Designed miniproteins, single chains. Designs and how they scored, part 26

Each design is a single chain, and the fold is of that chain. pLDDT is the mean over its residues in the fold that is shown.

## One batch from the design tools (miniprotein)

Design m935
Fold by ESMFold2-Fast:
Structure m935 (fold): chain A 71 residues (1-71)
Amino acid sequence: SEEAIEKLKEALRAALAGDKEKAVELIKEAGSLGSFPEELGKNAIKAAEISPVAGAAAAKELLEYLREQEK
């Protein structure tokens, strides 16, 4: 969904700025919209909790997943 995409873009920006807490919250919010499988969301949250770099990579992967589902 558009809302999930916008939250993941915000999560990516937060992670790139080093804000792990905000990145985790935004990924959780995107996941609550049901836009991607729970396991992908859980893995992304775990990555964001480990490091900002891993969180940025996870947010980017979720964004690519949502774009591929539009096909």
Scores: mean pLDDT 82

Design m936
Fold by ESMFold2-Fast:
Structure m936 (fold): chain A 64 residues (1-64)
Amino acid sequence: SEERERARRLAKEYAEKLGEMFKKHYPDGTVELEEVDEDTVKATVSNEKETIEVTVRASYFLLL
């Protein structure tokens, strides 16, 4: 459906923005964006001190 396609696009755009934020705040870290499936994107940043992982689901955007 068009609503599902929009939700998937918004999820990917949000994950990309998270990735850019991670690059800005952790310039010495490793930033990874992974498409886990068609409805799920994972954004991860890791450095010598910590690892932060955020999972973005298209379903979060279906009602927004």
Scores: mean pLDDT 82

Design m937
Fold by ESMFold2-Fast:
Structure m937 (fold): chain A 76 residues (1-76)
Amino acid sequence: AAQETLDRLRARGQALADELKKINPELGEKYQAELDRAYARAVEALKESPEKGSDAMTELADLVERIEAEVRRLKA
């Protein structure tokens, strides 16, 4: 359940980062690096405790929303 939610957030974030790279490659690569780091932290946190995993997953979800907002801002 938690791993499935995490993987879904990762997939959504990746699609948005790829879209952002088409518009602004430098900004897209920056968010790709942030996404990769947030995902790695969430995977590690879930292995340590459900509480840390939940917190890290919330941070990942917030990052995905920020990437989505950037994509919307840059699209006409």
Scores: mean pLDDT 84

Design m938
Fold by ESMFold2-Fast:
Structure m938 (fold): chain A 74 residues (1-74)
Amino acid sequence: EAEEYYEKGLEYYKQGKYEEAIEYFEKALRIAKEEGDKVLEAKVLRGLIRVYREMGKLEEAAKYEAELNKVIPP
């Protein structure tokens, strides 16, 4: 389910539908955090950073960059 939401977020991002991409990435992030899946959490955070940068929302991107820095890679 979380991986499914992540893939849907990527698909909307590819279509330039950034608001929809954010919605699905946020759903994936919530589930990844609940499950302790740090690998998926990092992937989703990178997706959110990318979308916010494309939108020129650098403050939002910085928030997720700070969160990503707290996720330890496997």
Scores: mean pLDDT 83

Design m939
Fold by ESMFold2-Fast:
Structure m939 (fold): chain A 100 residues (1-100)
Amino acid sequence: SLRQRIEELEKRLAENPNDYRAWFELGLLYYRLGDYEEAIEYFEKFLEIDPNSELSTRALTFLGRAYAKLGDYEKAREYYEKALELDPNSVLAKKELEEL
């Protein structure tokens, strides 16, 4: 189940806090559950460990989406702009920013 996958990844992170992939996956899983505040915490932790990867553009875009879901459109805009600074060809980040 989705909850079992979260528990597995949280246990993995307790043993290895530098597993940036697990931080990213937990962010996605909490986002899918509608737990946007938790998703934000996991994506922010991911970016502290790996701020400049291909996954970082996706993490920034999902941070924007999570803040938009919480009604914080100013922070949503800031994160979409950061995603575009990191990857100017991010079609998803550009579309989300235009629809904001």
Scores: mean pLDDT 87

Design m940
Fold by ESMFold2-Fast:
Structure m940 (fold): chain A 72 residues (1-72)
Amino acid sequence: SEKHKLILRLIGLKLRKIGLEYELERLKKELEKLDPNSEEYKKIKEKIEEIEKEIKKIEEEIKELEKKIESL
């Protein structure tokens, strides 16, 4: 069933998003402990921004996939 395949993909995207959100929270807590002028701070901040962009892309994919499932 096409609907079942889309639901499985949706579940996969939601699980990936949860994983990234937990990684994001861990990195934000790490950032709070670092010197704002350090290279380590800059690297973690860049990683946070990259993860936030990936989460937004996944949210867009989830929204599109949910619309497709509702149309079936």
Scores: mean pLDDT 89

Design m941
Fold by ESMFold2-Fast:
Structure m941 (fold): chain A 72 residues (1-72)
Amino acid sequence: EADELVEKGKEYYEKGDYKKAAEYFEKAGELYEKQGDNQKAAYAYANAGRAYFLAGDDEKAYQMFAKSEQLA
């Protein structure tokens, strides 16, 4: 479930594992988008972007923030 992926993303984020957090948030965003829930997808992509940025992956962070903005 997309909601379970968001919870796992939060858990890894709290532990400082930003790469795993970002991957879970990105997957949640993809699932919400496929379900037509653009607001939840935008939220998940924004969190993925933040986590990718903290993981040092600026390119992925940019991609996630762009997706979030287009869906909000």
Scores: mean pLDDT 87

Design m942
Fold by ESMFold2-Fast:
Structure m942 (fold): chain A 57 residues (1-57)
Amino acid sequence: SAMEELERKIEELEREALRALLEGRKDEAVQLIKEIHKLLNRPEEAIERSVAQVEAV
């Protein structure tokens, strides 16, 4: 289903974001997290909060 396809895509993006964080590629991790939030139709505040958490790592 479309929902299952979306879930798989999000899981893939989350794995890529985690890999980027572990490798110290914070800019790429931020970009991937923003894409995940856009797919989930989350508000701007949620995106800003997630970005701040990544920058703190």
Scores: mean pLDDT 76

Design m943
Fold by ESMFold2-Fast:
Structure m943 (fold): chain A 72 residues (1-72)
Amino acid sequence: GPTAPITLSDAEVAALIAQLSDPDPAVQRAAAERLGLSGDPRAVAALVAILSDPESYPEAVVAAARRALERI
C-alpha cells in the first residue's frame, strides 16, 4: 500500500467534494474516505452536510464521512 500521506490538489479536492453527491454510493464512500485520508480542511463543510442529513446517504457513506471528519 502507499507509504506516504495523501496530498490532494485544489482540483482533486473539488472533484472529491462533487463525488460526495454522485448517484453511485460506492463513489460517494470512496470520495469521503479519500478526503479523510488527505486531512484537507476544505472538505469539512461538505462532510458535515452528509452528517447533517444521514438519511439521504447509505450507512457506509455516513460512516466514511464521520471517520473523515475525525481525522481532519
Scores: mean pLDDT 74

Design m944
Fold by ESMFold2-Fast:
Structure m944 (fold): chain A 89 residues (1-89)
Amino acid sequence: SEEATRLIVEARRALLQGDYEKAVELAEKAIQLDPNNADAYTILAEAYLRLGDYEKAIEYAQKALQVDPNNSRAKKLLEEAKKRLEERG
C-alpha cells in the first residue's frame, strides 16, 4: 500500500538520523499493513542491531529472508547480529 511505502521511507530516515526507536515503531506499523514486506523486516533487524538487541536483530533478519531469500542486506544483518551475540557470550 502507499501508506506502507511511506512508513518504510520514514523508517529508513529515522535509521539514518540514529532514531532507532522511531525506526522500530514505523517499521512495525508497515508490517501490520503488509506482513510480507521484506524491507520492513530488514529495517527492524538493523534498528535492533544498533540498539544492541542482537536476538531480535537475528529474528527479524530471518523473517526478512523468509519473505525474500536472496535479500543481501538481510543476510549481512543476520551475520553481523550473530557475530555480536557470540562476542557478548
Scores: mean pLDDT 89

Design m946
Fold by ESMFold2-Fast:
Structure m946 (fold): chain A 56 residues (1-56)
Amino acid sequence: MVLVEVPIPEGASLEVGDEVLLIGRKPKKGTVIEVRGNKALVAVDEEVDAYAAEKL
């Protein structure tokens, strides 16, 4: 399990337990484990470079 920090889109809210799609070179599904201000920590199965997340 790997933790990835991603920005929360303006106008969107992510909560702990939300399933998200991490947007990067290869899209990956992950689960939000922590929200810190305008950023979220997402748990994924493998390391991924991501610049955004979309709530599923």
Scores: mean pLDDT 76

Design m947
Fold by ESMFold2-Fast:
Structure m947 (fold): chain A 56 residues (1-56)
Amino acid sequence: SVAEATRRAVELVEKEGIPADEAIDYLRKLAKGPDYGISLGEDAVRGAAEAREAEK
């Protein structure tokens, strides 16, 4: 599901420090479909990356 794909993409940013763009690409591949609901997942991934940058 898109929700599971989103959780995994957020984990890649938080645990492995993967750039948001790469994590979003992973989200799109794991979701196996067009942009339905993926934009919300992209927002979650970017939010996680911004929070990580704010710690610097």
Scores: mean pLDDT 73

Design m948
Fold by ESMFold2-Fast:
Structure m948 (fold): chain A 68 residues (1-68)
Amino acid sequence: GTAQEAFEGGKILYRAGDYDRAIAAYKKAIALDPNYAEAYKNLGDALEAAGKTEEAKEAYEKAKALEP
């Protein structure tokens, strides 16, 4: 699978409210493409939804650092 496929899978899981699986899918997208700023942003959103506020902040900061 590609980083984009993992990212799209994460979005589907997030919309379904399956935040733990969405987090795993976004982490897979990042593992395949460490510069995937959108995957870090969506990871932050999923972490916030799961109540993992500090981890979400770290993900958002990484997304910000990767923006052109």
Scores: mean pLDDT 88

Design m949
Fold by ESMFold2-Fast:
Structure m949 (fold): chain A 110 residues (1-110)
Amino acid sequence: MSLEEQEKKLAEETLARAAAIVDNLALSPEEKEWLLAQVRALIEEVLKLVREGASMEEIEAAIDARMAEIGAALRARRPDWPEDTIDAVMDALKSVILEMARKIKALREK
């Protein structure tokens, strides 16, 4: 498998894991599609940063900034949700994306 094929597979696996997290949430279908679209956009941004040779510190900072924006938007959409619930969702999604970034970085260091 080429490096590009391995990166694409990791991105697809990451999106599938994110979709499983989102599917278990008490969100409408439209809210789930919105949240998955945000995650997909962030996955593409992370892939671009890794391809451009960004450090893990730069990638983590970009993920943190984007997750903060997504979290704020989710709070606006779900004012009925406790803050801890939103934070737990954002932490779970962030963990999956960070794991992808680390794996892709490791592949490029080979």
Scores: mean pLDDT 85

Design m950
Fold by ESMFold2-Fast:
Structure m950 (fold): chain A 62 residues (1-62)
Amino acid sequence: MPAATLEQIREAMRLAIEGARAAKAGDLETAVALYEEAVRLAPGSRLLRENLAWAREQLAKA
């Protein structure tokens, strides 16, 4: 991948890690927002889209 694409992937990973931390802390609204930004930076990542869908489902049940 070109350098610019790698930087976008790195930022998406950082946001996903912060989203996972927010979800573990019970802050599902913050987790959804962080995963939405991660998916925006890396829309081809199925894993990030699945994490976002999971977080949205948890928020809807909370």
Scores: mean pLDDT 80

Design m951
Fold by ESMFold2-Fast:
Structure m951 (fold): chain A 61 residues (1-61)
Amino acid sequence: DYDVEIGKIYLEEKDYKAAAKIYENVLKKDPDNKEAWALLAEAYEKLGKLEKAKEYKEKAK
């Protein structure tokens, strides 16, 4: 998914808000995308939103 790759670039650049927005949009189209849930959790962890990060990690299973 091209959007997942764009999100990874934002994570590498440490733009965690942009990365999270990209993954949220991916998940609106495909809520079963476990990779996008895992990457969204990583973005939220980097933003210090640990409860949301934990919730999204469970979705990635």
Scores: mean pLDDT 82

Design m952
Fold by ESMFold2-Fast:
Structure m952 (fold): chain A 60 residues (1-60)
Amino acid sequence: SKKKEEEIKKLEEEKEELIKRAEELEEKGAKGDFEADIEAGILRIEVGVINIIIKRIEKE
């Protein structure tokens, strides 16, 4: 379905932005910013959730 393809594309784009933010926060965490390190971890969990959602849509 074209609608499923568009939904997956939007989720992949959101995932890409979250990964970029997580990488920037991980760099700050490595420099001693504890709050940035925790926020990066949360964003990595959000990426994991998006991966599960994409897999479910693909399986439908």
Scores: mean pLDDT 87

Design m953
Fold by ESMFold2-Fast:
Structure m953 (fold): chain A 79 residues (1-79)
Amino acid sequence: GKEYFELKDYEKAIAELEEEIKKDPNNSRAWYLLGLAYEKLGDKEKAIEYFEKSKELAKKNNEVGLEELATKNIEKIKK
């Protein structure tokens, strides 16, 4: 079955990911997960900002799969 997080779970995930980014601001995956969390909260503007950051870092790190995922999510939100 498909499941979705409660708003409180996304707020907690965001706080944990923000701590992760403070430790390693080049963690493209953490930026991507922040984008997903803000997308689920309905904050499309922040979701796009974090996906763009993830995309830039994934490109620098040669993480083609993550770059494609971030790009796809940006396009989906902008539809």
Scores: mean pLDDT 79

Design m954
Fold by ESMFold2-Fast:
Structure m954 (fold): chain A 94 residues (1-94)
Amino acid sequence: MDAAIDALVEGLKKASDEKLEEMIEKLEKEIEELREELEKTEDEKMRKVLELAIEAGEELIEALRLVKEGDLEGAREHLRRAAELLERAREVYE
């Protein structure tokens, strides 16, 4: 079992709906900033890292929405996908 993902979901479960909505709005703004960076980035390797980071951010937003709905298992799956995308971004950067 992924203890880190389970701990994160338990922490998010304790957050108010208002706090989860605030986190979603912040992530949406961060994704837009990453998209702007992608548009001005010419390095192919860095473009791939930014693309993976954007996809990971979208998975995190979906996980937060699922926590608000009480779908904790769905939230865990999207958090695992986000972690996988971030790991791939790290491998591209190396």
Scores: mean pLDDT 83

Design m955
Fold by ESMFold2-Fast:
Structure m955 (fold): chain A 56 residues (1-56)
Amino acid sequence: GPAAREEAERMVEKARELLAQGQPAAAMVGAHDVLKHYGHFPELAEEARRIIEEAR
């Protein structure tokens, strides 16, 4: 539902913020949590995968 999407969007935003702050390990954890709990939102799942690749 809308609340689940908004939560997933906030988690993606937080993971990106962590990457920008030089915290790639924390960003990867957040991105993996998005894939685990919100993988049914394809756009957000794709963004989470991009964060994981950038955190390498």
Scores: mean pLDDT 84

Design m956
Fold by ESMFold2-Fast:
Structure m956 (fold): chain A 60 residues (1-60)
Amino acid sequence: SSSRKEYYEKLAEMQIELNKEAKEKGLSDKEIRKLSIRKMGEIYNLPQEEIEERLAKIEG
């Protein structure tokens, strides 16, 4: 399947949007990491429980 390039492009776009949102909202490194996990979860269609588990590791 020809999905690898599409994922790389989505990840690159995600990084641009993250940097823009972080600058505009004054996000901390922790908040940027949490937002990255949420966006990664959307790109990879991760179940909500897995996203929450990954977020909990940043909060702890």
Scores: mean pLDDT 77

Design m957
Fold by ESMFold2-Fast:
Structure m957 (fold): chain A 61 residues (1-61)
Amino acid sequence: SEAVELFKQGKTEEASKLLQENPDEETLKELAKITGAPVESIRLGYVELDSDAALRTYLES
């Protein structure tokens, strides 16, 4: 999953664009495992714009 590689490199906005163009549930699950965030949180964050919003919401939860 190229999106996963981009995310691991800290290129979250590039990963977000890739996920928007090719939404793949398996890729979202892999990102959830890596970040520890729920799939829904990752999807929501990457749909709008990768920023601290999704991560902060998850950490605050």
Scores: mean pLDDT 61

Design m958
Fold by ESMFold2-Fast:
Structure m958 (fold): chain A 118 residues (1-118)
Amino acid sequence: AAPLASDEVVLDLGTLPAGTYTVTVTATNLGSSPLLVSVVIRADGEEVAGLSLEVAAGATVSASKTVTLAKEGRVEAVVRATGEGDAPATVRVEVTIRDAAGNVVASGSVVVTARPAP
């Protein structure tokens, strides 16, 4: 098997006020190779949370993390997939942010492809 890696993809989740939020990442592996999906949540360019999900071929997995923003900030999710395989593998990543009341205040999705090194 060859190493597989995707480019880093930045999801703009908008500007959120100060508060406590739950970030949920759902990853669906559409490929035939297992992947590790890394998601870094940034507020104004500073990392506030990191999540890693091991996603078997054809599987869907979810993870959640609580994040507190001390001030209003621009929130982004930085998504990357890595793995090992002989063919490119594609994963759909969905990021949902809920406030303390459980209301969805931001969401984004991206499809990333992990490819063999050139």
Scores: mean pLDDT 85

Design m959
Fold by ESMFold2-Fast:
Structure m959 (fold): chain A 80 residues (1-80)
Amino acid sequence: SEVIEELRKLAEETKKKIEEAKKKNDLEEIYKIKEEFYKEVEKLLSGVPLSLEEAQEVSKILAETLKFIGEAINEVREKE
């Protein structure tokens, strides 16, 4: 599925950006990256009919990516 492949690429790119912001202890940049991720996901999925299998895979990728972002936020906050 092209939409799943694009979402996986977006998730990996987002995780790389989060890791760089985390190295800088830049909490504001992490929140900005999170907001941009939501916007790009909305653009990618808007009006796209998904099969049940695709919907399940989307949910998994989103959950894993958001967990990664949340863990990075917690790590940066612990350094303050």
Scores: mean pLDDT 86

Design m961
Fold by ESMFold2-Fast:
Structure m961 (fold): chain A 60 residues (1-60)
Amino acid sequence: MTRLEFEFPTLESAIAGALVAIGLAPEARITLEGNRVTVEGELTPEQEEAIRAYGAALAG
């Protein structure tokens, strides 16, 4: 099981990142703590990049 932590600049971008993670990897365990999203499960490199990029884009 892979554990990945994503740090976002705002709570809003973290929420967006968490929602993308739920959509892309519904079998993964996703935890939101302030500006940090923790994803526990098997992610492809493409899914990981999408979570980072989409959350970051919505922060602007």
Scores: mean pLDDT 75

Design m962
Fold by ESMFold2-Fast:
Structure m962 (fold): chain A 62 residues (1-62)
Amino acid sequence: SMSDQQQQLGDSYNQSQRIIDQYTSDTNTSSIDDSLSISDQQGPIVDRLVQQIMDQISRINS
């Protein structure tokens, strides 16, 4: 029954990829202040992505 789990992973992966793409595009365009400043801006974005990944793991573990 790997097909079902693989399909769920695919959907979750696609969602994460879309989120990463949006945030990466935004950060790459939004600021030229400094690497440190960019890191601060990416902090909450990364936290959001981690939340999505954790949700995916929860679905897999269920």
Scores: mean pLDDT 61

Design m963
Fold by ESMFold2-Fast:
Structure m963 (fold): chain A 61 residues (1-61)
Amino acid sequence: SEAEAAKKLTASDFKVGDKVRTLSGNEGTISEIVNDKLIVLEMEDGSKVGVTPQDIAEKIE
């Protein structure tokens, strides 16, 4: 059982509707997961921005 690989956050760790915080400290809600490297966030200002899973620091609950 090989579970020692330090994996970065992937799109599979997130779902549409999750609130997340980016590494830059911005908060947004996942609006769409385009692919494993592109997630579209809807920011509080209503703007949408494409980010990678690695740009997301954590999920907010």
Scores: mean pLDDT 73

Design m964
Fold by ESMFold2-Fast:
Structure m964 (fold): chain A 96 residues (1-96)
Amino acid sequence: IPGAPSGEEAAKQAVELLERAAEAARAGDISRAAALLAAAALVLSTAESLSEEQAKRVLEAAERLAEAILAATGSKELAEEARNVVRTAVENAMKG
């Protein structure tokens, strides 16, 4: 897609956003964590494509976010929702 970020740029931005989301979750700011998660998913949705290596880095960052959400909220459901949002975005980006 013309003007779309490269997979490397999208992966780097998504990882940074997910790491900031994890920090927000640990601070108890679940609203900010959710907003940063949504921003990461949006960045991934604009990617031209994602390699398996890039996808792995993003999914590893999502796992750290899910762990932070679980620790902060005690909610396995919220942690799994975060994983599913990122997993879906990554799978869609890899198909490009």
Scores: mean pLDDT 84

Design m965
Fold by ESMFold2-Fast:
Structure m965 (fold): chain A 59 residues (1-59)
Amino acid sequence: MQLAVATKSVPVQSPSVLGFEEGEELEILKEYEDGNVLARSLKTGHVGLVGKDMLEIKE
């Protein structure tokens, strides 16, 4: 399982974009070549797109 931690808080602005709090743990499901990832919040279970630059990748 590829884990990441959010480096900042992002409010929900679009149904396609994942909202999260700083320090929230996310599971990376897929990386895209445009610098975005599809991630799942381990706190809420929601799935959405997030900028890879907003994450500290673990593992």
Scores: mean pLDDT 76

Design m967
Fold by ESMFold2-Fast:
Structure m967 (fold): chain A 86 residues (1-86)
Amino acid sequence: MTLVITFRNVTEEQKKRILEYAEELRKRGYDVEVKIEGDTVTLTIGNVSVEEMIGEVLRAIGLELDGYKVKVKIEGDKLEIEVDLS
């Protein structure tokens, strides 16, 4: 399965937190692609189990970020999480 996490309306400090999270995932052996588009950061994480996906979703939501609105979508073999930090 593929996990896609999209963070919207991020500050520069929140971008640093998200990039640190992505680096931690890579150190744990995940295939992580990072895409930065203005105030939007998208992480694409490949080859994850369902249990690992749930844990990583909770960790991403639990990043010490001020205020957020979360939307979750499952689409085939892909789980998408959107976090709005506005």
Scores: mean pLDDT 72

Design m968
Fold by ESMFold2-Fast:
Structure m968 (fold): chain A 64 residues (1-64)
Amino acid sequence: SEEVMEQLKEAIRKAAKELGLTDEQINKILESIDSVEAGAQALAKLLKELMEKRGVKTVTLSFE
């Protein structure tokens, strides 16, 4: 579904922007993503880097 790809690309764009990437760099990443699986993997990597850069506050949401 095209809607799922658009949602993934939007999430990737937001995460990459938070990491300080330029709109041009973000668009290059998005153009290289041809599948939902590739998009999900790219998003996971960006979120991991964002979490580390922002001081891992999300780790406290373990819900234990």
Scores: mean pLDDT 73

Design m969
Fold by ESMFold2-Fast:
Structure m969 (fold): chain A 82 residues (1-82)
Amino acid sequence: MAEEARRRAIELLRRAGEAIEAGDLETALELALEAAELAREVDPRLAAQALAAAARIYEELGDHERARELLEEARELAARAA
C-alpha cells in the first residue's frame, strides 16, 4: 500500500534524524537510504528529501562523490514531482 510505504519512510527519516543527533552517522545513512527507496515510487518529493539527507551524511563522512550523485538524483525526483 502506497500510504503505508509513505508512513514508514517518514518514520525512518525521523529515526535517521535521531541517529544524527546521537552522532551515529552510519545508522542515519542506512535509515535515510531505506526511506528514499520506500518513498521513490509513491512520493517522489519525500524520496528527494531522504536522498538529500543521505547526501549530507555522506558529506560529513567525507564521501563527496556519493553526496553529489545523491543530490543530482534528489533534484531529478523533485523536478518530476513539481
Scores: mean pLDDT 84

Design m970
Fold by ESMFold2-Fast:
Structure m970 (fold): chain A 80 residues (1-80)
Amino acid sequence: LSPEQQRAIAQTVIGIELAGLWFEIELARKRGRLSEEEMKELRRTIEHIRELAERYLDPETAKKIIEKLDELEKEAEEIA
């Protein structure tokens, strides 16, 4: 894969995983609870997205994604 193709794939994967992360947090909010196991899975997903953003995206875009991940993690912790 070319660097441009790797970046495009990373952007797509990040978008899908970020949407999934948001969806799981919204489901937890609707239930009014988030289990310890669910929180561990969310943190694993957050770390994976962070690694992809840092590795494949430009610094400014990566920073915005990381800031969004920090917000989502805080929201999840408030439910847990």
Scores: mean pLDDT 85

Design m971
Fold by ESMFold2-Fast:
Structure m971 (fold): chain A 80 residues (1-80)
Amino acid sequence: MSLEEQAKELNEKFIELYNQMLQAIKEGDLEKARELLEEAKKIAEELVKVLEKIDPEEAKEYEEILKKLFKEYEEKIQAA
């Protein structure tokens, strides 16, 4: 398996967790939403590590995007 294939699989898993988190927020299950957010963060950390081996500059940009996304959803979950 190539690093690019590993990154793709991790990204797909991240998207699944992200969508499940959004569904939990819609259902008012804030505890489940927090658990899914923490799982998504863990997968994102693994994804960034793989991306750093492929393109370190692109990995830094992606990490900053993810940090902003996580902060937004942490605030939304806490405000709900």
Scores: mean pLDDT 83

Design m972
Fold by ESMFold2-Fast:
Structure m972 (fold): chain A 62 residues (1-62)
Amino acid sequence: SEKIEKAEKELEEYLKKAAELEAQAKAAAGDLERQRELILESASETVKAIGAAALKVAELRK
């Protein structure tokens, strides 16, 4: 299904962004405010990944 393939691609892209932001947060050691910003951005991308995974599950249940 095209919808499943799109959801899988979006899931991979959001997880990749979350991982990149976590790596940036680790690199920003010594800047607590910047680390918090990057952690929150990573969490936001993770939530979007969960949404994409939920859409994939919903499509598979049809």
Scores: mean pLDDT 84

